Designed miniproteins, single chains, continued (2). Designs and how they scored, part 106

Each design is a single chain, and the fold is of that chain. pLDDT is the mean over its residues in the fold that is shown.

## One batch from the design tools (miniprotein)

Design m7934
Fold by ESMFold2-Fast:
Structure m7934 (fold): chain A 57 residues (1-57)
Amino acid sequence: SKKEKLEKLKEELLKKAKELGLDIKTYIDLKYKEGLETGMSLEEVKKKVEEEMKKEL
C-alpha cells in the first residue's frame, strides 16, 4: 500500500512536470528518498516538489 501510494504521487508530479515542460524525474526520486530517510510524510515531499516546480517557472 505505501509503495503503491508513493508510485501514484510520483506519477502525479511527473505528469505535472511534463505539462510544464520540466524534466525533473531524478529530482522527484531524490526528494522522496531524502524525505523518507528523514521521516517526512509522502504528502510533505509532494508539497516541497510542487513549490520547487513553481520556482522553475
Scores: mean pLDDT 75

Design m7935
Fold by ESMFold2-Fast:
Structure m7935 (fold): chain A 64 residues (1-64)
Amino acid sequence: MEKKAELAYNTAYAYVLILADEGASLEEIEEAAKKIVESLPTEEEKEAARKGAKEALEEIKKKL
C-alpha cells in the first residue's frame, strides 16, 4: 500500500473505533466514515479509507 493510502486506511479505521468507543450509533459511524472518504483528494485514498472504515465496522459488529 502506498504511504498516503496507508495513512487514509489507518485514519478511517482509528476514527471509526474512537466513535464506537464514545458511544456513537452504527448509523452515525457510517455517516462519519462517508464524510472521511469524501474529504480525501484521490481515488486510491478514498478506497483505502472505505476499506479501513469497513474493517473497523466489522470489528465493532463482532463485539456486539
Scores: mean pLDDT 80

Design m7936
Fold by ESMFold2-Fast:
Structure m7936 (fold): chain A 82 residues (1-82)
Amino acid sequence: EKKELAEAMAEALEKAAEMAERMANDPSLSEEQRELAKKIAERSREAAKKARELLKEGKPEEAIKVVEEAAKENEKLIKEML
């Protein structure tokens, strides 16, 4: 089930990237908030891509770690947007 967990976590990170992309294009947010959201979206997509590559290599535990690190960084950056 570690593979299924890693896949679910990568999918959640991909959804977080989509939400951040929407924020990056939200005219009600400041320019600084939109730039921050853009960075979150880019980093989240790269981390999800890396996690899926690790899953293809049979390394679900390493994939989980990649997603966890990206999620922690996203939490910090999201707080700065508020």
Scores: mean pLDDT 82

Design m7937
Fold by ESMFold2-Fast:
Structure m7937 (fold): chain A 71 residues (1-71)
Amino acid sequence: EAEKALEQGREALAAGDYEKAIEHFRKAIELDPRLSAEAYRGIALAYRKMGKHDEAEEYALRSAEEAGRLG
Protein backbone atom coordinates (compact mmCIF):
# COMPACT_ATOMS: atom_id res chain seq x y z
CA GLU A 1 0.00 0.00 0.00
CA ALA A 2 1.13 3.55 -0.77
CA GLU A 3 1.12 4.79 2.85
CA LYS A 4 3.11 1.72 3.94
CA ALA A 5 5.72 2.34 1.22
CA LEU A 6 6.01 5.98 2.38
CA GLU A 7 6.49 4.78 6.00
CA GLN A 8 9.11 2.21 4.91
CA GLY A 9 10.95 5.00 3.09
CA ARG A 10 11.04 7.12 6.25
CA GLU A 11 12.21 4.10 8.32
CA ALA A 12 15.02 3.32 5.84
CA LEU A 13 16.03 7.01 5.85
CA ALA A 14 16.22 6.99 9.68
CA ALA A 15 18.33 3.78 9.54
CA GLY A 16 20.80 5.33 7.05
CA ASP A 17 19.70 3.01 4.21
CA TYR A 18 19.42 5.87 1.72
CA GLU A 19 19.20 3.79 -1.48
CA LYS A 20 16.49 1.61 0.09
CA ALA A 21 14.67 4.78 1.24
CA ILE A 22 14.64 6.11 -2.36
CA GLU A 23 13.24 2.75 -3.58
CA HIS A 24 10.38 2.85 -1.06
CA PHE A 25 9.56 6.52 -1.81
CA ARG A 26 9.46 5.77 -5.55
CA LYS A 27 7.11 2.85 -4.85
CA ALA A 28 4.80 5.18 -2.87
CA ILE A 29 4.56 7.53 -5.88
CA GLU A 30 3.79 4.58 -8.22
CA LEU A 31 0.98 3.41 -5.92
CA ASP A 32 -0.48 6.87 -5.18
CA PRO A 33 0.75 9.93 -7.13
CA ARG A 34 -0.96 12.19 -4.55
CA LEU A 35 1.93 11.28 -2.22
CA SER A 36 4.48 12.64 -4.74
CA ALA A 37 5.26 15.87 -2.83
CA GLU A 38 6.06 14.01 0.43
CA ALA A 39 7.89 11.17 -1.37
CA TYR A 40 10.07 13.52 -3.46
CA ARG A 41 10.90 15.41 -0.26
CA GLY A 42 12.13 12.11 1.22
CA ILE A 43 14.14 11.29 -1.92
CA ALA A 44 15.73 14.79 -1.81
CA LEU A 45 16.76 14.26 1.83
CA ALA A 46 18.20 10.81 1.02
CA TYR A 47 20.33 12.25 -1.82
CA ARG A 48 21.51 15.07 0.48
CA LYS A 49 22.58 12.49 3.09
CA MET A 50 24.47 10.60 0.35
CA GLY A 51 26.31 13.82 -0.66
CA LYS A 52 24.51 13.99 -4.04
CA HIS A 53 23.56 17.65 -3.74
CA ASP A 54 22.56 18.22 -7.40
CA GLU A 55 20.09 15.31 -7.28
CA ALA A 56 18.85 16.48 -3.86
CA GLU A 57 18.07 19.95 -5.24
CA GLU A 58 16.32 18.46 -8.30
CA TYR A 59 13.99 16.30 -6.18
CA ALA A 60 13.37 19.14 -3.68
CA LEU A 61 12.14 21.26 -6.61
CA ARG A 62 9.96 18.36 -7.83
CA SER A 63 8.48 18.11 -4.32
CA ALA A 64 7.62 21.84 -4.27
CA GLU A 65 6.12 21.56 -7.78
CA GLU A 66 3.86 18.65 -6.76
CA ALA A 67 2.80 20.45 -3.55
CA GLY A 68 1.80 23.45 -5.69
CA ARG A 69 -0.31 21.23 -7.97
CA LEU A 70 -2.25 19.82 -4.97
CA GLY A 71 -2.75 23.19 -3.21
Scores: mean pLDDT 83

Design m7938
Fold by ESMFold2-Fast:
Structure m7938 (fold): chain A 56 residues (1-56)
Amino acid sequence: SLKEEVVERLVRELGVSREQAERAVNDAIAFLTGFKMPLTLERVYPLAKTILEMSL
């Protein structure tokens, strides 16, 4: 699934826990869905990465 692909990529590229990655991806999907924006890897990944980095 899109969510699982983005989670795996964040874990691999940023070395964060799967739980941290899942939280960031869920937040990114909720944001995009709320604004009726398309759910694509190219949108979800950068947003989830930004959320994760801002979490410290």
Scores: mean pLDDT 82

Design m7939
Fold by ESMFold2-Fast:
Structure m7939 (fold): chain A 63 residues (1-63)
Amino acid sequence: MGLSPEQAAAIAEVVQEARDAGLSSAEINDLADTMVDLGLAGASAAEIREKGKAMIKKMVAAK
């Protein structure tokens, strides 16, 4: 795997925030896959947190 421990921790934090926000399992899985792809593409832990939180906000606002 190409993820750093910091990237993995950032993804776990974003996934937990999505869960706490009441997103469905399907939405959480889609978000997690997107964050993993972002990390593998070289995004920093800070970028993963920022983009993940922005995605959660958009998904919640769409409901």
Scores: mean pLDDT 82

Design m7940
Fold by ESMFold2-Fast:
Structure m7940 (fold): chain A 50 residues (1-50)
Amino acid sequence: RETVRRVLQELGINTSDDVVDYFTRVVGERAGDPDAIRETLREHGVRPRP
């Protein structure tokens, strides 16, 4: 959960609890792996701004 929040912050995304909980569920058991979180976010069309 906290790893998801950190990755979202790195991407400049609003880290409300609802958003963090949503992506934590989507990533599932890999929610402690920053690389798995980044892959999942990319698959959902989330990209860092330039």
Scores: mean pLDDT 71

Design m7941
Fold by ESMFold2-Fast:
Structure m7941 (fold): chain A 62 residues (1-62)
Amino acid sequence: VLKIYLALMKNKKTSLSQKEIMELTGLSRSTISRLIKEGLLYRDPKTGLISLTEKGWEEVHN
């Protein structure tokens, strides 16, 4: 989660594609899918863009 947060902040974006997250963080597709299932990330079904949920923000700031 922290690596994804840093990637969003560095790029001054609220959301990134799965490919961009993989390239910027080195996380696997499986890891990203797990974080979505855990409710730490949200994927917009219309755009495919991934953002941090409120729970994901709490994990980074605690």
Scores: mean pLDDT 75

Design m7942
Fold by ESMFold2-Fast:
Structure m7942 (fold): chain A 71 residues (1-71)
Amino acid sequence: SMAEQLRQSLEEELKRIDEDYKAIDEEGKALVHPDVASDKDYVPLTDEQRELAKKSYEKIKEKLQEEIASL
C-alpha cells in the first residue's frame, strides 16, 4: 500500500539520519552534503558546529519518528 511505501521511505530516512547523528555525536564528524551525497564523506566539526548539528538532527529524528508512529 501507499502507507507501507511511505513507512519504508521514512524508516530508511530515519536510519540515514541516525547514522549521521552517530557520526556527529561519537566522532564529531558530519557529511559534507548529507542530502545529496552519493558516498559518505565525513568532515571534522568544531564543538559549536557539533552542538548545532546534533540539535538539528535530533529535531529531524523526532519528526520522522512521529510521522512513522502516525502511520
Scores: mean pLDDT 73

Design m7943
Fold by ESMFold2-Fast:
Structure m7943 (fold): chain A 83 residues (1-83)
Amino acid sequence: MSRLEQLIAILRELAERLEPLDPEAAARVREAAEEMRGLSYDEAVARAEALLDELMRRAVAAENWEVAQLVAEAAARLAALEA
C-alpha cells in the first residue's frame, strides 16, 4: 500500500467513526479522502493536516470531546506515517 493509500485509509476510518457522532464532519472527511486520490502525497498531507486542525478547533469549541479524541487519534496516525 502506498503512503497516499495509507493516508486515505486513515481518513476513511475516521469518517466511519465520526458518522454516528457528527455526520456532517464524517461527510467532509469522506469528501476530502476522495479529492486526495487526485493529489500528490505532499499535497494530500497538507490538506489532511488542515482538515484535522479545523475539525479539532470545531470539536473543542462545541465541547465535543469524543469527536476531539477521534480527530487527535487520526492526527497521531498521520504523524506516524510521516516518521
Scores: mean pLDDT 86

Design m7944
Fold by ESMFold2-Fast:
Structure m7944 (fold): chain A 78 residues (1-78)
Amino acid sequence: SLAARAAALRARQAALQARVEERGTLDRAELLEAIELGAEAARLAIEMGRARGADPALIERAEAQLPVIVEEALAAVA
C-alpha cells in the first residue's frame, strides 16, 4: 500500500539522519542516499496525489520534472 511505502521511506530517512548525526559529517555515499530517498519521497507524493484525485495535468508535469531535478542533484555531488 502507499501508506506502507510511506512508513518504510520514513524509517529509511530516520536511519540515515541518525547515522549522519552520530558521525557529525555527511560523506558522498550518504549524500547519494539522501538524493535517492528524496526522489522516492517525490514519486510517492505523486502517486498519493493521483490516488486522491489530483489534476492529471499537474501529475504529468510533476512526473516530467522529477528526472530533471534528480539529474541536477546527482551532478551537484559529482
Scores: mean pLDDT 85

Design m7945
Fold by ESMFold2-Fast:
Structure m7945 (fold): chain A 69 residues (1-69)
Amino acid sequence: SEAEKLAREAAERAIELTGDPFLAGQVESAVLLKLGVKEYELSPTARKIAEEALERYQKVVADEEARRA
């Protein structure tokens, strides 16, 4: 699906920018949750971890974009 493609692309970019495969896995989970993939369910604790990882990733992306300006 388009959601799965976007999640995979975000995870690949997270690895490229951070070198952290655990963060990349959490980013993939968070993107799937944000895009409403109903078959993909996380516990409340896992959801919080995924959301915090996505915030960290978005900050890394913003810092990278700022370096290009």
Scores: mean pLDDT 77

Design m7946
Fold by ESMFold2-Fast:
Structure m7946 (fold): chain A 95 residues (1-95)
Amino acid sequence: SLEEARRLLREARRLLEEAERLLREGERAFQKGDLERARELYEEALRLAKEALELAMEALRLIPDDNRELILEAIGLILRAIGLILDAELNLKKL
């Protein structure tokens, strides 16, 4: 259970770091007027952030109630994923 939760949290973190990179690259593409490239990057960032949210929520269900450190890590990743989803959707709406 704990080993599985830790694997899911590592995967979620990796996906969030990639989503953040893609979101920044998309914003740079938008600033240069490359709307097609910006859309592709925002859509991929949104996809990865949603996947990370699901993994972090799954990990939270596997963490024992007394493991405060892992619970806080999972909640932190969930909030980070929600923020990235919102940012990506708002950026897509501006296209």
Scores: mean pLDDT 92

Design m7947
Fold by ESMFold2-Fast:
Structure m7947 (fold): chain A 72 residues (1-72)
Amino acid sequence: MSEDARRLVGLVAQGRYDEAMAFAMSPEASVEAIVAAASALILKGRYKQAEELIDHLEKRDPKSAGVLRSAL
């Protein structure tokens, strides 16, 4: 797991959802990090925030977004 993906999963695990969303939506976040964040949000029951990240991810990587959307 990349450093940014690890950081995002940690923020979600700590309940720091707004900080996780801000970082995941930034241009610095990798596709791997956005995927990891969306998956962690789904596990936490934060479906609305996960859906927002999946919609954002679809513009960069439609295939990964489609896989995550099937988990909602």
Scores: mean pLDDT 82

Design m7948
Fold by ESMFold2-Fast:
Structure m7948 (fold): chain A 86 residues (1-86)
Amino acid sequence: GKELRKILLEAIGIVLRIMGLYIEAVLKGDDDLAKKLYGIYKEAVKKFKELVKAIDSGDIEKAKEYLEELRKLLEEAEKLYRERLG
């Protein structure tokens, strides 16, 4: 119930944060960084869809695994952004 909703909201926040980093890279004219961040964003959307399916099936353990994968994608995106534009 409430725990699955918290997982879902955190996952949504991660996907939106990665999208925001991609948009910032585009606005700053860093085409190489934007391309890399878009790749991470696409993978994050894929993992988010798998997380939603796990939630729909009641598989809390699987949902937590996909959330951890999303956290790693966010860390990768933020590291790339900081090294280029931070």
Scores: mean pLDDT 89

Design m7949
Fold by ESMFold2-Fast:
Structure m7949 (fold): chain A 69 residues (1-69)
Amino acid sequence: MSDEELAKKALELAEKAAEAAAKGDYQTASRLSQEAVELANQIKDEKLKEEVLKKIEETVLRGIAEHMR
């Protein structure tokens, strides 16, 4: 799998984690976010990996905020 494919799949999982968090399903959100981070850690380009990991965190935190606010 290419770095681009890993990034895309990781961000897709992060969006699903955010949706679960927004619904208050933190168990599913935690599992999906862990899978997203695991895929992002497979990215060979350190700069791309850092950017994807940051986007995963921002995306999941957005979902949590939507449920709490």
Scores: mean pLDDT 83

Design m7950
Fold by ESMFold2-Fast:
Structure m7950 (fold): chain A 97 residues (1-97)
Amino acid sequence: EIAEKAIEAYKNKDYVTYAHYLILVKTGALLNPDNAQAHLDLGKLYLELGRYEEAIKWYEKAIEIDPNNKEAWRNLGLAYEKLGDTEKAKEYFEKAS
């Protein structure tokens, strides 16, 4: 919900509101280091912004916390696909199934 507000602001070129919500989402993930969902939400935010290397970092942290999180594996695959690393993308999509 806060991540969606950051994405919407960025798409509307409202970079002040975007920065505000980005800080809130990032702070939520940093304050909840054992919460896989918080790291997933931050990863999804970076993925939507086209910041694929940052998205990968946060998805990798989510799977460290919860290796059974299929959404994290699927989104990690999508981020690698966006970077053109089709072999890693395929590997992670298989882990998501």
Scores: mean pLDDT 82

Design m7951
Fold by ESMFold2-Fast:
Structure m7951 (fold): chain A 76 residues (1-76)
Amino acid sequence: KLEEIIEELKKKARDYLVNGDYETALSYYEVAKLLKEDPEKAIEFLKQLADYYRKLGRTDQAKEFEELLKKVEEAL
């Protein structure tokens, strides 16, 4: 259910904000917004985010976006 995923993403964004990772927090907020407005664009953005974070060596964040991509594709 996309609504439940969106709320989970907002919670993750808040957790990253509290830890001072503003870039990852903004990424989660943008995914949440796109899932509400245009889920297909959200999928494209998640693929870009996973690749971006892997190139930065932020493996934990990259894996989070990869897992989220699978979850979103299964919910559509």
Scores: mean pLDDT 85

Design m7952
Fold by ESMFold2-Fast:
Structure m7952 (fold): chain A 78 residues (1-78)
Amino acid sequence: SDLEEALRYAALAARYALQGDGEKAARYARKAAELAEKAGVPEAAEYARKGAEYAEKGDFGKAAEYLGRALDLLRAAL
């Protein structure tokens, strides 16, 4: 489902953010945001987009924080 895929991509984005890979973190975070929006969880999409923005800026701590919030919302929607 779109929700399960959003959760998977958000988890991958968080993992890459923690590894300092901003490009992959942002790419997977944006994919998670698109899928979260399609799944009807727009708040998770907003947090995933914020995670992508911070990953692109090299702020991996904030990226991981926002992606963690997206993950919590996506899990709650399962």
Scores: mean pLDDT 90

Design m7953
Fold by ESMFold2-Fast:
Parts: structure tokens; sequence; C-alpha cells
Structure m7953 (fold): chain A 55 residues (1-55)
């Protein structure tokens, strides 16, 4: 039962974390690579949920 505002805030936080992790993952940090995959998956899920709530 997340609000539209709450979902948008979570997407923004995930985008920030993805941006900060991207250079570490590009450098071959395996922890950053795994975290990046998880955050990207969570962002995609929340974007789908947001589309569904906007209808």
Amino acid sequence: MLSIEEIKKQIEELEKQIKELQPKADAGDPIALVSLAIYKGAKDFLEELLKKKEE
C-alpha cells in the first residue's frame, strides 16, 4: 500500500544509489555489481507499480 509520492521517492533514492555504484561496478567491484543489479531490478519493479497506480 505505497502511495504514488512514496514510490517516486523510492525511485529517486534508487537512481541516486545506482549512480554512485555505477563507477565502482565499472571498476570490477563484485559487491557493487551485485548491488547495482538488485537496485536496477527494484527500480524497474517500482516504475511498473507507479504506472499501474497512475491508472
Scores: mean pLDDT 80

Design m7954
Fold by ESMFold2-Fast:
Structure m7954 (fold): chain A 69 residues (1-69)
Amino acid sequence: MNREELLKLVEEIARKVGKELGLSDFEAETIAFTVTLEAMRRQAAGEELSEEDIEKMVREEAEKLKKIR
């Protein structure tokens, strides 16, 4: 997956999951930023990321935000 495709996919999934979980636009953007950096790092390490892998990362970051309160 190229960088532009990855960025769009992460933003789309983060917005979708954020809306489902009642997160603000700012929180969804924060998750998208964090997940994009981690996904780029994992691809640089030779991992092939699926949409399922990205959604899992987005949901894990959303759970962390909920725990911080």
Scores: mean pLDDT 79

Design m7955
Fold by ESMFold2-Fast:
Structure m7955 (fold): chain A 85 residues (1-85)
Amino acid sequence: STLEAIAELLEEAAEAARAGDVRAAAVSLTAAQLLLVAAGLEGADPAVLAEVRRLIKEGARALDAGDLEAAAELLERAAELARAA
């Protein structure tokens, strides 16, 4: 499903962040954000999508700040929400 694909991309972004590969993390994160648009068009729960977007935004801010562990934790939480939906 689209939500499963989003979860996988967010898990990849978290792993890249922990490895210090900020570029790889940003690429996976961008792909996940594009798929969130598709998930919304497919009728995914707006409340779930809003919370996943919030965690992605916070994770991106942590990534930009160089807080790679915080970024990974936020992105893993976003992945868990997407997978549970």
Scores: mean pLDDT 88

Design m7956
Fold by ESMFold2-Fast:
Structure m7956 (fold): chain A 66 residues (1-66)
Amino acid sequence: ADEAIRAKAEEVAADISAGMGEPVYEAFTAVPVVDVADPARRARAEAILAEIGRIAEKEREEREKE
C-alpha cells in the first residue's frame, strides 16, 4: 500500500511535469490520500503528497516568473 501510494503520487507528479496543464493539476488535487488505518503509512503518504505539492507549486511559480 505504501509503495502503491508512492507510485501513484510519482505518476501524478510526472503528469504535472509533462505540462498537461490545469486538468492534470486538478486531478492531483482531487486525489486525496486514501484514509489508511495505519498512522505510519498515512504519515508517509502525507509526506509524499506534500513533497509532490511543493514540486508542483515550484513549477507553477517558475512558469509565472518566465
Scores: mean pLDDT 58

Design m7957
Fold by ESMFold2-Fast:
Structure m7957 (fold): chain A 64 residues (1-64)
Amino acid sequence: KLEEIKEQVRDYNLIITGEELPEDASLEELIEAVEKAIEYAKENNNELMVEEYEKLLEELKKAL
């Protein structure tokens, strides 16, 4: 479950920034990446993606 969420975060980061997060990225680094993705989605008025990223953020914080 957590690995699935980590993969989604990596995929979204690659799509948004063009950068690959390391496979061994820490939970804190993944949280930071999702927070940046939320900001990007808000700037683009993409409410659906904001909601989806906020869900990922909650799951990552539970694992912290």
Scores: mean pLDDT 77

Design m7958
Fold by ESMFold2-Fast:
Structure m7958 (fold): chain A 83 residues (1-83)
Amino acid sequence: MRELRERVVELMLAASEAEEAGRLEEAERLAREAAELAATLSEEERAEALLEATRRALARLPLSEEEKARLIAEAEAVIRAAL
C-alpha cells in the first residue's frame, strides 16, 4: 500500500498546485483521480495521505511558519471530521 498512498499524495499535490494556478478544470480532474485511487485505501491511510499532501503543498508556499502550522491544524481537523 505504500506505493498507492504515495501516488494519492502526488495526485493531491498536483491538484492543489493546479487549483492555486487557476487551472480549476485540471485540478478537478486530478482530484477525481486521487479520490478514485484513495477509495482503494483504508480510512486511516486516506487520512494520512490527505494530511501528508496538505503538509507538502503548504511547505512549497511562501507562507509564515505560523500560517503553515495553522492551516495544517485546520486541515487535520477537517480530515478527521470527514472520516
Scores: mean pLDDT 76

Design m7959
Fold by ESMFold2-Fast:
Structure m7959 (fold): chain A 62 residues (1-62)
Amino acid sequence: SAAEEARERVRKHAEEASKNPDPEIARAMFEIAAAVEITVAKKAGDEEAAKAVQEELDRILA
């Protein structure tokens, strides 16, 4: 589903961001990538995908 694909993209963004040796920059890069995913989903009218991205972001940052 679009929501499952969105969650997988968020996990991929977290993995890519983690390659940065500075943890503050890594977190900022991850949050920016997730915010872009949420914005794209909202512009597409895909509220389920936007919610899935937010929930996965919150889970990873907890």
Scores: mean pLDDT 86

Design m7960
Fold by ESMFold2-Fast:
Structure m7960 (fold): chain A 61 residues (1-61)
Amino acid sequence: SEEELQRAIELAKKYGVSPDAALLAIRLAKEGKTPEEIAEELVDRFGVSRETALKIAEELL
């Protein structure tokens, strides 16, 4: 959705990650994934640091 994409762009700018990484995090949070599960996907697929990935995941939950 437009709102989801806008949130992804803002989150990406805040944490210095790609909009694609932020969008994945938002979608995993909507699916009920834990902060740890979301962080692991961001680290594995986008090379986001674990610290940054966990902060993103915690903000979404």
Scores: mean pLDDT 85

Design m7961
Fold by ESMFold2-Fast:
Structure m7961 (fold): chain A 81 residues (1-81)
Amino acid sequence: SLDEIIEELKKLREKPDLNGAIKVLRSHNDPELRRIVQRAVLRYAELLIKKDPRNLTEEERKKIAQEAVDFAIEELEKLKS
């Protein structure tokens, strides 16, 4: 269910892993979930481009991944409304 997907993504917040989030969403083969994946990936890329990727610390990369995961969770919660 959509609630189960949201719970799985929330577990990834403590150890932000965008690839893990993408894998969860893609496993359900749903067009709306694929759109959320595409938008989350674009958000992640935009945040990386705004910084010089060569000068990003590990902590900054984790923060950017966290923001992309949070974006995906917010989009999923909107689908429930």
Scores: mean pLDDT 72

Design m7962
Fold by ESMFold2-Fast:
Structure m7962 (fold): chain A 80 residues (1-80)
Amino acid sequence: MSVEELIKNGLKLAQEGKYEEALKALEEAEKVALESGSEELLQAVADAYVEVGNILKKNGKLELALNAYEKAAEIYEKLK
């Protein structure tokens, strides 16, 4: 599965309320993006973590939202 497919699946899972599965898909996407060495793919994964974090926050899943935002921040720092 490509990074783009993993991101798409993660966002779909988050919209369906499958939050742990969504975060697992983004974790797999991050691993593949890191192995590829693509800054564009890493940025796409970080952006996806922010979007999932926003979905989690809207649905009252504050701890999971914080975790997703922290993952996004870690990835953005790697891009500096």
Scores: mean pLDDT 87

Design m7963
Fold by ESMFold2-Fast:
Structure m7963 (fold): chain A 59 residues (1-59)
Amino acid sequence: LEERAEELIKQAREAEAAGDYQRAADYYVQAGKIFLELGDYERAEELFQQAAAARAKAA
């Protein structure tokens, strides 16, 4: 699961670099949910905040 979360974060960053903020937000949310399952609430919160920031740019 951790490897999957890291891959999702990488995809989120690549989507942001491409200007696809909606896709970036979706990837950050997926990664955050994985960290919630792992009990890493701090990283999950950071990822959800990054998702919210990406959505703000998409809107």
Scores: mean pLDDT 82

Design m7964
Fold by ESMFold2-Fast:
Structure m7964 (fold): chain A 63 residues (1-63)
Amino acid sequence: SVYDKFKEYVEAWINSFELPEEEKKELLERVKKALEENADKIKDGSDVYKVVGKVFIEFLASK
């Protein structure tokens, strides 16, 4: 699925950050959950980018 294929890129992207392992795990779970909740509405890369970007901004604001 588009979700599964994108997940590999998200994992690599998150692992590029200089964050504690616990925070990387939390961010990954938030992104996975958001993509799953919006899977039926994801038609192309633009939709995926919008979801991931929003989750990342919300994650940073929570710290």
Scores: mean pLDDT 74

Design m7965
Fold by ESMFold2-Fast:
Structure m7965 (fold): chain A 70 residues (1-70)
Amino acid sequence: MSRLPEDLLRKLEELERLVRELEKEPSEEIRRKALELLEELESLLPTLPPELQEPLRRLLEELRERVRKA
């Protein structure tokens, strides 16, 4: 069983934090930062093992929808 690289985990944690903040206190600045991190993480998907790609893709899709709705 493989764990995500520490750098990727930090970016994912930051993204989740920004999405939570955006849902509580809508801000265009926070939205832009969340979308930037989301795009960075999506660009890293093809570099991950297949067993990590699908769970992460699903998570990123959910976070993107939450950003869109906020």
Scores: mean pLDDT 79

Design m7966
Fold by ESMFold2-Fast:
Formats: structure tokens, sequence, C-alpha cells
Structure m7966 (fold): chain A 62 residues (1-62)
């Protein structure tokens, strides 16, 4: 489900504050094959990460 991918993305990204990730590589790492699903999952994960008290937010680039 989309929520399962979002939770997985948030958990993974929260372990690497301040790191930079390529969107396509991150989607592949998370096992997301659908590009539209990947975009929605990563946008939602970014929103949730902004609510966390991290020393630096991870960046997602194209």
Amino acid sequence: SMEEYVEKAVKFLSLLPGATFNRASLAKLLGIEDEEMAEKVLEEAEKRLKELNLPALPKIVD
C-alpha cells in the first residue's frame, strides 16, 4: 500500500539526516515501480520528515 511505502521512506530517510538522494534511485531502493506512486510517496515522506526534530532534513533531487 502507499502508506507502507511512506512509512518505509520516512524510516529510511530519518536515519540519514542531511544526506542527498536521487528520487529515481530512492524509489528503486524502496521497491516502488510506479513513477506516480513514487512521486506521491516521496512527497508525503518529505512532509512527515519536516515534522520531525532532525538536525538536518534529507534532500531529494531529480
Scores: mean pLDDT 78

Design m7967
Fold by ESMFold2-Fast:
Structure m7967 (fold): chain A 80 residues (1-80)
Amino acid sequence: SMEELKKELEKLKMKVLLYKIVIDSLEWVIEKLKEKQAAGVISEEEAEARIKELREEIERLEKEIEELEKKIKELEEKIK
């Protein structure tokens, strides 16, 4: 039904919002790792390895967001 489609749309929009918050948090951690490297608190090798892992997670989440946004668009087009 139309009501079920609207509920699904809201759930997908919420997932996108939550994933964007997670990406912002990961970007913040990357910035803190760069600061720690610059201050000599962690090694360049340690910082690069951790940043690479975090960037790979961000790329994974960005792809998930793209898939969710495609589904949102399709559902919005079906809702009248």
Scores: mean pLDDT 88

Design m7968
Fold by ESMFold2-Fast:
Structure m7968 (fold): chain A 58 residues (1-58)
Amino acid sequence: SREAAERALEVLETQDVETQKKAARVIARASPAVAEELAKIAEERGLLELAKALREAL
């Protein structure tokens, strides 16, 4: 759900860049569709570095 995605992004935003990149790769491997949704929401929220990590993992 969008609410679950937004919560996941809030948790990831508190992590360091290395952890964000590792998490992005795990998410993209498990579900490319979820990674794409998270990247879009991150872009909408101005979380550009996290959005970039998610898109690069795809």
Scores: mean pLDDT 82

Design m7971
Fold by ESMFold2-Fast:
Structure m7971 (fold): chain A 71 residues (1-71)
Amino acid sequence: MIEVVRKAIEEALPELDERSAKVVRELLEKNPDDLITVSDIAAALEKAGISREETQEAARKILEALARVVS
């Protein structure tokens, strides 16, 4: 299950800015749990100085990747 979530996020990473992608990757390393919420990702991106709009888009892309993996 952790592998599925990680794989979906990795698939979304190329669609994100390099800085956003690095922040998300660090979040995965810090929280190697199955449950990484949209809020966790948004909070990490905001702390890195990513705009709210870009943070929202990154979260949506990750959710879409997860939906495709489980569909």
Scores: mean pLDDT 71

